# Designs tried in a protein design run: designed miniproteins, single chains, continued (2). Part 5

Each design is a single chain, and the fold is of that chain. pLDDT is the mean over its residues in the fold that is shown.

## One batch from the design tools (miniprotein)

Design m4143
Fold by ESMFold2-Fast:
Structure m4143 (fold): chain A 81 residues (1-81)
Amino acid sequence: TVSVAEFMDDALAGAERLLAEARANPGMSEEQRAEIERLVAELRRLAAEARASTDPAKVRELLDRVIELLGRMNAIVREAR
């Protein structure tokens, strides 16, 4: 079973990889890059909140939100490929 901390570390690593891909892609618009950077900042905030939380229901909500943000980032990067 993956711990919350391990999941969040993996999610952050994935987000950083998508951010690097976005920054390296000359076909990506300014709006797409700004959105990716906004999503990465939000994901970092949610990851910190999840690590600090001891409420299982709150942690579940934060995990669901992180998964949603990663999906949005993947969609934006995929559209620019």
Scores: mean pLDDT 82

Design m4144
Fold by ESMFold2-Fast:
Structure m4144 (fold): chain A 80 residues (1-80)
Amino acid sequence: SAMDRIRELLAQAKRLYAQGRYREAAQTVIEALRIILDVASPEDIPRVIGRLLRVLGLVLEGRYREAAEEGIAAVEELLA
């Protein structure tokens, strides 16, 4: 299911982050946020897009650690 895939990606991102693999962690949370966007109700789409754009902006600036931290927090908050 989409929820199982999102949880798997979140766990993977946290493992990558703990290993100092921040760029890969950021890429993994972007994948999770894209899946959340695909399954989000129409009223939640703007919130999901806002969080995804924030993570992407940090990645474009080469701020991979902050991108991973923001993305992990975003996925956890969107699943709450």
Scores: mean pLDDT 91

Design m4145
Fold by ESMFold2-Fast:
Structure m4145 (fold): chain A 93 residues (1-93)
Amino acid sequence: MEKIKKLKEEAKKLLDEAVEYRNKGDTKKSKELADEANKKMSEYYRLKSEDPSLSEEERRLFLEASEKFEKGDSTGGTAAMLRYIGLQIDREL
């Protein structure tokens, strides 16, 4: 889906800009850009959760990642995605 790819690309661009502003000492602008990137990642994972090929557990992990990123908990969102990768490995074995 076009929208999913665009959200991921926009989030990456915002994170790159956040790093640049952080390096310039503009911590306020850096935080604003990082917060916007987290919002884009939240929407990205919410849309990914709508994939009909996902199991219930896989879908739950995408929804958990979406909620964590929405709250600014990027560590929690990343942890949910690592658990999803574990389920993918288990499914292939």
Scores: mean pLDDT 79

Design m4146
Fold by ESMFold2-Fast:
Structure m4146 (fold): chain A 59 residues (1-59)
Amino acid sequence: SPLLEEIKRLVLAGRGREAHELLVKETGAPDETADKICVACNAGDLELAARLLEKAKAA
């Protein structure tokens, strides 16, 4: 996902707030969901991050 790749890039660059804002803007995800996706990316759990992102987009 191009969105997930951009979020990963921002989080790994220490730009987690921008990653959070982008997630909310692009998906409409609640703050708690956006936080979980950013935490998963920071932990290197890209499979978890991808699943959470897909769930957020489907809501």
Scores: mean pLDDT 82

Design m4147
Fold by ESMFold2-Fast:
Structure m4147 (fold): chain A 110 residues (1-110)
Amino acid sequence: MDRIRQAMLEVIEWIKSQKDSGYLVAAVPDLKRFPNYPDIVDEPMSIAIIEERIESGEITSLEEFRALLDQMRANREKLYPEDSGRRVAVDELVDEALALLARKEQELLS
């Protein structure tokens, strides 16, 4: 359990360390820029929300963590056009985070 929590938190810290990741960390996007966010996203998700759920013990498995990262990506894709650099950046960031998590999972199994 502790090593699984540590692996999740290390992935969170890696995401926070990436250039221009602040828009994914904040619990809610800027409503002046995205006023329809509450209408187009059924359940808000961000790095801050995921981190809080890890710290509270609400998520305890790597499978749950992967699902929340994918939900965050899906929610952000609803805000950005398909040809948007932001959409590409979110997809690349989540893919790299999932790859890092997979490496940490292999270390836990070794």
Scores: mean pLDDT 75

Design m4148
Fold by ESMFold2-Fast:
Structure m4148 (fold): chain A 79 residues (1-79)
Amino acid sequence: MVEVKEEETVNNEVAARTDLGPAPQAPRTVTTTSDIPDETVEEVDGKTVKTYTRYVHTAEQRGNQLLVYETTVTVTETT
């Protein structure tokens, strides 16, 4: 049986801020990336523990500003 525990760290702070100028016509980019860039496999108590991180980037346009928020979700699977 696989037990999954998720811990989400939501950063409501602006990770990056870009001023688009007085008449922004640049296309808005919304990037949602669910990658496992750093997967760690450990054997603990005779069980296999897999830990990986999901990165979510959201670009939000507020008037003449483009705000980028970064959310990190840590997932731990125990088998």
Scores: mean pLDDT 60

Design m4149
Fold by ESMFold2-Fast:
Structure m4149 (fold): chain A 112 residues (1-112)
Amino acid sequence: SPLLEKAKKYKELNTPQGYVNAVYYADLYLDKGGPLTKEVLELYKPIIELNIKAKREDDVLAFIDYLVERAKENPEVVLEFLKEMLKIAEKYGLDNVVERLKEAIEKVESLL
């Protein structure tokens, strides 16, 4: 996919703006019916980690809700990613995000 390749190239810049642009093209890929894969979720990982470190909860919470809504497409991959997010949120003490992630993990586990 041209969108997915463009997202990967922006992620490879390893800059905050590159991560934002990578997510923009990953969102367009998913919106056009692209499958929810581990490769696609890895494109979101840097910006999610930066948002958790910066205590920017709203963006992280919105993404968790989005993943839960789409989890039935690939529950194993979504579960793995939510568990990675939980470890980061616990490390940085984002209690509200930790609670939402625990609830999200239980919901996705029910799909397995």
Scores: mean pLDDT 88

Design m4150
Fold by ESMFold2-Fast:
Structure m4150 (fold): chain A 121 residues (1-121)
Amino acid sequence: SPEELLKELENTTDVERMLKIMDEIVEKYGDDYELVNRAIKIAAEKIPELGSEELALKVLDYLLQHKDKVSPETVDAVIRALAFYKSKKVAEKLREFINSLPDEVLKKIKNPLPAAFAILN
């Protein structure tokens, strides 16, 4: 079930397992905007602890592919998690993502400072 996948995602620290769960959620339940947003937020909040560039890039790829399905709150959570992640690839992709957002969405993001950080790293 989708709720079991979210619970497993919350409880695992195995990056490979997290990536598989996220792929399954997006593939099987990509039309469930609430579920996709919850999955992205859970994965993003674990990135600072796990230090995984692969997980960070995967989260950003989901955001880029599903911009119409992600809430401003989910975007803000991802920016917060990745603001201080010391990877040029992550910083460049985060900058690409932020620059791809409509002005209406950008105005609703509560933390604009990580956008500047993405340029500097």
Scores: mean pLDDT 76

Design m4151
Fold by ESMFold2-Fast:
Structure m4151 (fold): chain A 86 residues (1-86)
Amino acid sequence: EEFEKLLEEGIKRVKEVAKDLPKSVQENIIKALEVGLQKAKSLEEARKLTDKMIELVKAIKEYNKTGSQEDADKIKKLAEEIQKLL
């Protein structure tokens, strides 16, 4: 089914982007994604959640390089936006 394929591709994309993060962080991100995808009412919501999770992972990786307050604030904002989708 198209929805199941979107879920599998979404999880795969997030795992690929997150693979350099600690295993505990990867597991928490994937668990949050799986919970959110189970609650998604449409393909559009599922895609939006997946894209936000990818943005969050990229922001975490950038913060790990820079340590900047701006990158920390971006992570916080993205986490709050994701919480609203869960």
Scores: mean pLDDT 77

Design m4152
Fold by ESMFold2-Fast:
Structure m4152 (fold): chain A 64 residues (1-64)
Amino acid sequence: SLPETVLKIMKEFESEELKKRIEDLNKKAQEVETRAAEILNTGTPEDSAQLQSLAAYYRELREG
């Protein structure tokens, strides 16, 4: 029936949206880790400040 078809589409949409958010969070976490490693290799005071900001952002991604 049409109601069953609508419910199926809604569930598929919800699952896809959640999956996309999880994938986006994982990608951002990996990018932050890569940038943090690059910043650690430069060893400047400005880079240190950026590393602290990136670490805070990474923690938000894991807990959010």
Scores: mean pLDDT 68

Design m4153
Fold by ESMFold2-Fast:
Structure m4153 (fold): chain A 90 residues (1-90)
Amino acid sequence: MREKKLEEIEEHAQKAIKILEEDKETSEEIKEAVKKHLQAAVEAAREGDIESALKHLQKAAEEVEKVPNKEAREEVLKYIGKMVEALGEL
């Protein structure tokens, strides 16, 4: 159901944000940029604007490439990938 997929997208965004907040090596500027784009993607998905949601996830992934911790970077990108998959099922 659409509502369950929107909840999955929101949960994946929250997991990605938590990983970034727990990473002490990433600057606050990068964390805020990623959070802003993940939140915008969730909002666009709720509005049914899948194209805008995907654009924001792309911007979030670009910011995540700046994360110096490889494990944190890969984990966050994994959750962004799950958000993209869930968007495709809306």
Scores: mean pLDDT 85

Design m4154
Fold by ESMFold2-Fast:
Structure m4154 (fold): chain A 66 residues (1-66)
Amino acid sequence: SEEQKEEIKKLFDEVRDRLMERLQAEGRLTPERKAAIDALLDEQYKDALDNNIPVQKLKEMLSLSE
């Protein structure tokens, strides 16, 4: 559903933002690394949509659950 696609996108956006913030804090954020991370996350997002992976399982896989 559209709602599920939005929720999945939000999860990937959160992971990306957290990773970018960490790399910036460590002085390791470069344009090349940013592009590589964006490409990898885009690929994983498409895979999640194609395989109808449940949001709960995605949270576990992306280590967003404590």
Scores: mean pLDDT 74

Design m4155
Fold by ESMFold2-Fast:
Structure m4155 (fold): chain A 89 residues (1-89)
Amino acid sequence: EELEIVDLTIVAKDEEGKELIKLKIEVDENGEIVGISIEGTEEGLEKARELYGEEVEILLDIYKKLKEEKKGMREVVEELAKRELERLK
């Protein structure tokens, strides 16, 4: 079975379900990043940091690494899985 990753969207929401920060990552058939965008206001980012703290820093770190280091989607997913496993320990 062929694993296809065509789109990944990560959203931070407030207690009422309002979107504060949205990260959208688009990948090709080889899992390479072909598009990346982050949507949100400065106020939305501040509220997201207040509510989620470390989770928002992880989101921003992903955005920075994809934009500056050109890591593929597989590398980003692997890093996220590692961070979640370390948190659960």
Scores: mean pLDDT 66

Design m4156
Fold by ESMFold2-Fast:
Structure m4156 (fold): chain A 93 residues (1-93)
Amino acid sequence: DEIKKLKEKLKEVRAEIAKLMGQQINLLLDLKELAKKLGIDVPAGFTLDEAEEIAKKTGNKEIQKLVDQFRAVAKRMNELSKKEKELIEELKK
């Protein structure tokens, strides 16, 4: 059953997206904790773009590594979201 195979692939894609969402949350928490540990004030509404600016100004390689990891996870999630959309469209046919 081709429909069953498509449903199984969709389930796998959705599970990977959920896992990557958890990784994004953890990376943001790690960024905030590292900034605090380095004596950098974390303003209300601290963002990934502010973390990138801090990395550039301080030359801190650990902050830059976490920013790079967050962007890589976001890119992977976008790729999986496109695959999810394609699988949903195939299931509608």
Scores: mean pLDDT 79

Design m4157
Fold by ESMFold2-Fast:
Structure m4157 (fold): chain A 81 residues (1-81)
Amino acid sequence: SKEEAEKFLQELLEALERLLPTLSDEEAIHLLRIAAGEVGRELGPEAGARLLALIDANRDASKEERLAALREVLQEIVEEL
């Protein structure tokens, strides 16, 4: 359901907000790719592909900029459910 998807995405974002600042850039990208795969499994391949595109577009961005972009894309995915 949309409510279950929203909860999943909120919990994912909260976990990433805690973990990403503690990781190297390589580890952060690896974790984000795993998260994109999980989003694709739970919400469908289009949602996962959007997250992968975000990761590639923001590969050279700061950790704070990546989190801001991630939050925006996850919110867009929720709105499209």
Scores: mean pLDDT 79

Design m4158
Fold by ESMFold2-Fast:
Structure m4158 (fold): chain A 97 residues (1-97)
Amino acid sequence: SIADMFAAALASMGGISPAMDAQVAALMQQYNMPDSVYPALALYVVLEGGVDAVQASLDAIVANADYIGPVNMDQVVAQMQQGNWMTAAGLYIRSTF
């Protein structure tokens, strides 16, 4: 699955710290995200180096949800294949709003 691809990428980068993991769980609860989003969001937080920039991006996504067009999952996979994991994670997270 796409979630398994993000989980594998996260593991290859050394995983996530317990402190960041707790912040990811809090973000998922705050934005009512499905559990399947966890690997992508965790990877996005690790790549950004913390939750603050990710929170700002999530707030922007929520504020513009009615104006955000549908995300093609083939585009997410294409970004992963190019090594653009941050872009792939951001697109996948957008698809849940």
Scores: mean pLDDT 80

Design m4159
Fold by ESMFold2-Fast:
Structure m4159 (fold): chain A 60 residues (1-60)
Amino acid sequence: SVDDQIAAVRQQMQEQLDRALKEHEGYLKSQGYSDEEIAEVNEDIRRHLAKVEQERIDAL
């Protein structure tokens, strides 16, 4: 069903977000980025992936 496909997309996107945040937070901290700068990057990642999620759902 479409609802099952939407649930699968949302789960995949959440897993992608969790991975991206874990990978990038550690790297950015090692490069001397501040917690505030890291938070701004994390917000950009969240906004981008939210758009990707909606586009994928809209394409179903």
Scores: mean pLDDT 87

Design m4160
Fold by ESMFold2-Fast:
Structure m4160 (fold): chain A 94 residues (1-94)
Amino acid sequence: SQRDKFLKEALKYLSTLKISKEVIDKAREEAAKAKDPEKVFFEGEVALGMMKIQDALGIPPKDEQIRKILTAILVNGNEEELEELEKILERNLV
């Protein structure tokens, strides 16, 4: 599914990044307040697409883009995907 493709790509990409506690905390707050999982998913897909273009151009991702992807995973991820996310966040925290 499109969801499964996004989550797999997003988790893989996040595993390559150093992520600040502030960005993680903001993403968790936004996920807890989310009323529209589909809208959050769409915003995450757009952010991931833009970050892939930026990566190809040597431009670092913005904290806002990382936050949107984290929020999309937190809202839409299943148990296994959320467990993988927590492992990535512990490993890649700055």
Scores: mean pLDDT 87

Design m4161
Fold by ESMFold2-Fast:
Structure m4161 (fold): chain A 67 residues (1-67)
Amino acid sequence: SAEEKFEKAKEAIDAGDYVNFLHYAREAYKEDPSLKEEILKLLDQIDWSKLPDFVRQAIEELKKELE
């Protein structure tokens, strides 16, 4: 379910696994667009300046998909 995928996204972000975070966040949003604001809230908690450039770019793309 979308809720299960969103929970997996939260677990991934807590573990510093941004690849799985992006994967599960996108899948959750596709199944339930009402999760948009909750996903954006998770994105706001990440310190982007410490991430590799390719991860930061992928997160910016997700933000644009949600906006």
Scores: mean pLDDT 79

Design m4162
Fold by ESMFold2-Fast:
Structure m4162 (fold): chain A 84 residues (1-84)
Amino acid sequence: LWELVEENIEKAQKYFREQALKNPEMARKIAEKMMERLEEIAAESPAEAYLAGEVVRAIYEALGEYEKAEEALKKGKEAAEEAA
């Protein structure tokens, strides 16, 4: 199970890092929407909330916004833990 989640996280992170470099504005909007819906995502699937946090972290790291990247990872983990 965790091997599949890890594979999905890696693929999603790679995809969104590439998109963030090609279209930073769109990537930021996606990251913002994911963070806005994080609690809702966690209520349906803790694993998806964790994935969302990892994806948003990858987007913000690609954009050089390291503080927001750290916050996204923390919030994703906290939402996943609270819902589990």
Scores: mean pLDDT 77

Design m4163
Fold by ESMFold2-Fast:
Structure m4163 (fold): chain A 81 residues (1-81)
Amino acid sequence: GKVKLTETEKMMVELAIMVIEGADPEVIREKLKEYGLGQTALDFWLELSKLDPESLMETLREKGMITENELKVIKEYLKKQ
């Protein structure tokens, strides 16, 4: 990739892309379990799934929950899909 991500940044990017692509709640839950996260994290990410991709990314940016590096990777992925 063009941007080098930490393990935490990779996790955030993967979750954001899955949510943006409309992954089933069960698929999101399995990914969260791989990262050691439970129901509270699932509920949070499902809440974000109600937003369009642009609004979701802006919300994460404004709340300081995502880095500029993560945002760049997500945007580049969406351009290819």
Scores: mean pLDDT 75

Design m4164
Fold by ESMFold2-Fast:
Structure m4164 (fold): chain A 70 residues (1-70)
Amino acid sequence: SETMINFLRFVADSSDYISDRMLASGKKYHEQGDYSKAQSQYENADKNRATSDDLFAQAQQLQAQLQKQS
């Protein structure tokens, strides 16, 4: 349904936002010489971005399926 597609996009946007914030924190730790904390933030940013990409892909596939099955 359109409501489910919109919900998936909303969650994807939220995960992307969290990823951007974690990336910014990682850069700050790197500038402070805390490479261990920087790496952890970068890894968590990558995971949240992957989640966002997967959810956007699912929303796009659902929209395409609804269009084809009508």
Scores: mean pLDDT 87

Design m4165
Fold by ESMFold2-Fast:
Structure m4165 (fold): chain A 97 residues (1-97)
Amino acid sequence: PSKEQIEADIWLALAEIYIALARKGLERGEDPQEVLDAIEKAIDMLEKALEYGAKPEDVKRLAEAVREIVDQAGEMGADPERIAELKKRVEELLEKA
């Protein structure tokens, strides 16, 4: 594998970690704004993964997980402006992948 492919795999792994942290936060009833902080990092990592040539299938799978968490955080009272911005970023990832 190329250095770029290894880099893409690292960014995907980091995105999965932040997604797991966000899910755990939701399960524990943590502040939905803090859940969104983890999700923003996950989206940043997914954008990097896609830039480095991550498989579209892997990006789409994780972007779908992010979308689900964003929707749940919105139902828990997270800032509607942050929700709208994050949903837009997720749709852009799905479009590019």
Scores: mean pLDDT 87

Design m4166
Fold by ESMFold2-Fast:
Structure m4166 (fold): chain A 62 residues (1-62)
Amino acid sequence: TARIHALAARAVRLYREVEKTKDQSSIDQVRDLMNQLMLALSDQDFDSADKYIDQIEQILKS
């Protein structure tokens, strides 16, 4: 669906920024969150998907 593709695209953009600007520990943490996000999107659990995206954004801001 369009919403799944939009959330996945947003997550990929955030992950790319984390890879460029953060250390390996932060990258590893975001990789785990990306895996959980993809599972939530597969289940159409958009509330959990939004929470995982928020956590990725917080890591990027830190």
Scores: mean pLDDT 82

Design m4167
Fold by ESMFold2-Fast:
Structure m4167 (fold): chain A 94 residues (1-94)
Amino acid sequence: SEEYAEKAKKLLEEVIELAKETDENTSDLVIKAAEHIIRLIEDKDYDEAIETLEALRKKLEYELSKEKNEKHKETLEKIIELVEEAKKYVEKAK
């Protein structure tokens, strides 16, 4: 469904904006990953988009486990939730 693909892209755009509030290394990684996933969704490469979203989620959970800054923890938790929601919409778009 094109509607679910558009919802997933919108969630990833929110991830990009939220990532700007993290540290420079995490911000760069998340923004590049989200932009790549948006391109995969636009190309209808939903299986690779799902795999890339899952890889990003695992990487972010690892970064969250090492994070000591409370504000950055809150931001990373929100990004992880949005990434998981985007993955569910990409799965529905198939």
Scores: mean pLDDT 88

Design m4168
Fold by ESMFold2-Fast:
Structure m4168 (fold): chain A 66 residues (1-66)
Amino acid sequence: MDDMIRQYSQQIVKDLNLPKSQFPKIYQQIRDISTSFSQSGIFSPDMSVRFSYMMVYTDYEIEKRR
């Protein structure tokens, strides 16, 4: 899980041209959300990370456009 979270976090920083200083914050957000999804028992660990990535990416994209 950790390497998937790291890769998705790096992708958000790169794709949205965010400062590298934002990486730890993005990483933690994806980890927190994916942990919640995994604990629900409805999603697999990798599916939980993918959904968390999509949510965090969308939130940052919306904020950047405003």
Scores: mean pLDDT 80

Design m4169
Fold by ESMFold2-Fast:
Structure m4169 (fold): chain A 75 residues (1-75)
Amino acid sequence: MLTEEEKEAIRAGKALRPLSEEERREYERLTEEERRLEKERRENPSKRKEALERMVENGVRVLERAVERTVEIRE
């Protein structure tokens, strides 16, 4: 089972740990969703900005949480 943070990190292409078969299938589903969002962004200019903002916002949150966890481990 994957946490929401791990799902977002996988979507961003980060290697977290060796995945089980179930987790690998979840990663493939997330990759397909990203491709669908990218296609919608190209075909609908009005939704392009909204999709980009959503993707950037999610990426920033994943980075913030990853930094917080890394600092806690280091400290």
Scores: mean pLDDT 59

Design m4170
Fold by ESMFold2-Fast:
Structure m4170 (fold): chain A 94 residues (1-94)
Amino acid sequence: MLPQGLLELVRAGLASVKARHPELRGVDEAAVLALFEELAARHDLDLSAVGEELGIDPNSQDPNDFYLFFAGLAVRAAHPELSLAEAHALALTL
């Protein structure tokens, strides 16, 4: 299980994505959380490495980079057949 702060961060990020993109409103929160937990575990909770795998710098102070990080995760959760890079590229077209 993710630390409470990271769990709430993922939930807030996903809520922001769903508020802007009606096409992603059906995305399962549990699927996004499971994907984030898998990525975080793979990189030993190194969120910089997780962001780099999605093509985003998670240390960026740009709110749009933070938003695109969760948009990419939401697209990947909706489209498990896509790679993380393909999901991020699709999120950029939203």
Scores: mean pLDDT 71

Design m4171
Fold by ESMFold2-Fast:
Structure m4171 (fold): chain A 81 residues (1-81)
Amino acid sequence: KLFSVEDFNPVMAEFLEMLIEFLKLPKELTPEEIKAALIKARDPSNPEMLVPEFAEYFRKKLGLSEKTLTWDEVLAALAEK
């Protein structure tokens, strides 16, 4: 089965939409493609952190002042909408 961002809860859907835009992926993804995208989004040296380029993308898109973003900080910012 292919998954679209609409198949997820609103916070995760918005996160995945931004990740798909950043990585230039198609709207419909396999579970393996979603897993690979989530792996690419994490800093391999600190898995609590987003990869620096993706953190920069989120900061600019959401208007956040922090230079480094954890997964929890990004999800909290999206949930506060």
Scores: mean pLDDT 70

Design m4172
Fold by ESMFold2-Fast:
Structure m4172 (fold): chain A 91 residues (1-91)
Amino acid sequence: MSPLQFEIEVNLALAEIALGIAKVDAERSTGERKKADEEFQKKLEEAVKIYRRALEVAETDPEEAQRLMDEANSLFDEAVKEYKERLEKLK
């Protein structure tokens, strides 16, 4: 396994864990909180898809794999920030 491939796999695993937690939270919440949880889940699902694409090309096109990983990292960070802001407005 290349160092880049390993890094993508670690980031993907962390994103999948976060998605699993977000899905459970969305299933247990109601009202405006449920909407916030569902939007967070949707964005994490998109980040996971981009990490998977990065992993698929890591051996054949490492520059594209790095670009995709950076894109997924940015989307993950934005999703977390947006989710925290939505939760603060619900109090």
Scores: mean pLDDT 86

Design m4173
Fold by ESMFold2-Fast:
Structure m4173 (fold): chain A 65 residues (1-65)
Amino acid sequence: SMASQQYTVDNLRYSMERARATRDPAEFRRISEVMAGVAEEVLTDPALVEAFRAYLDALIAAHEA
């Protein structure tokens, strides 16, 4: 369901927020690539996949600033 997919997105976002504690840019990119792959495999709604990728792009930019 849409609500179940949103719960999955929220959990992925939570995991990424925790990953921000890493000070290694290479490790953060590795984690981001893994999470993007997981989202593509588990989310069937393309709008949620797109929103999550936009979130990752913003988070990576903020982490590298």
Scores: mean pLDDT 76

Design m4174
Fold by ESMFold2-Fast:
Structure m4174 (fold): chain A 96 residues (1-96)
Amino acid sequence: AAAEAAGDRLQAEIDALPESEKPSFEASVGIGLTLRAIGAALDAGDWEAAQRLGKVLSEAMKANNLRAIAVADEAFRQGGPDAAIAYAKRELEREK
C-alpha cells in the first residue's frame, strides 16, 4: 500500500514537471530507486536480480547526472520514494 501510494506520487510529480525537465528528474529518481533495489537484491542473495538491475542502472547512468544519483539514493534510504522525489526535484531546481 505505501509503495503503491509512493509510486502514484512519483508519477504525479513527474507529470507536473515541464516537458524539458521530465527526463532529467525521472532519470535521477529511477537511478536512485534502482541502486536501492540492487542493494536489497544483494542482501537477499538474489544475484540474478541484482545483475539485471545493474544493466538497467548502467544504461540510466549514461544519460544522467552522477550527483543526482547520489542525492536520490541517500533520500531513498532516509524516507523511501517520496523523499527521493523531493531531493531529485531540489537537485533539478539547483541546476536551473
Scores: mean pLDDT 60

Design m4175
Fold by ESMFold2-Fast:
Order: sequence, then C-alpha cells, then structure tokens
Structure m4175 (fold): chain A 69 residues (1-69)
Amino acid sequence: MMPSGKELADEALAKLKKAKTREEMEEIVEEYVRRFRELLESQGVPEEEIDALVAIIRRELLDIAKKLA
C-alpha cells in the first residue's frame, strides 16, 4: 500500500540524516518530492493543489538538507 504523508516525511528525514554528501541529499529530496506527488495523485488531490503542495514539500526538504550538511 502507499505510505501515508507522515510515513514519507519520516522516511525522507531518516534518509537525509544518513546522507554523506550534498549530492546524495539533493537526490533524496527529489526522490521524496516525486513520491509525495504520487501519493497526492493516488488520493485524488487536484493537480493544481498537488503542484502547490509539492513546491512547499521541496522547499522544506531542501531547507532540512542544508541544515544537516
């Protein structure tokens, strides 16, 4: 089954904490932004709302990655 948004966020944070390079962190951010988009699409969220939400999620994950680097 598709993971919940909280499960995806927790998984993304765990992977970011284990990342050893900035490049690896950026790859993790893009992977989880894509997975969040897929989750929202599977839940029937309208495309315009998905675009807005993934933009916020990308920014938050990048900010976390920068603080961990």
Scores: mean pLDDT 78

Design m4176
Fold by ESMFold2-Fast:
Structure m4176 (fold): chain A 89 residues (1-89)
Amino acid sequence: SLEEEIRARAATLDPSKALFRKLDGKPLSKEAMAAIELGLERVAEDPSKIDALIAQLRAALRALGVAQEEIDFVLAEIRAIVDLKEAVL
């Protein structure tokens, strides 16, 4: 399950190497950091699944007790990064 994958990744995550470490000057939870990295990896495998992945990550992070503000930030950042990567200049 995504909950198990997020939990396992959070347990081994080096916060100093995470893509996003802080929200509004406060450190993100390891679960939020892990979810961003895992979400970006999954989107790289199949970008067409982004909407389904966002829904699954939202449910998993809620089940893990992550704060709503961190969940909203994580999901918005995954979408923003994917949109930037798909942009052709």
Scores: mean pLDDT 76

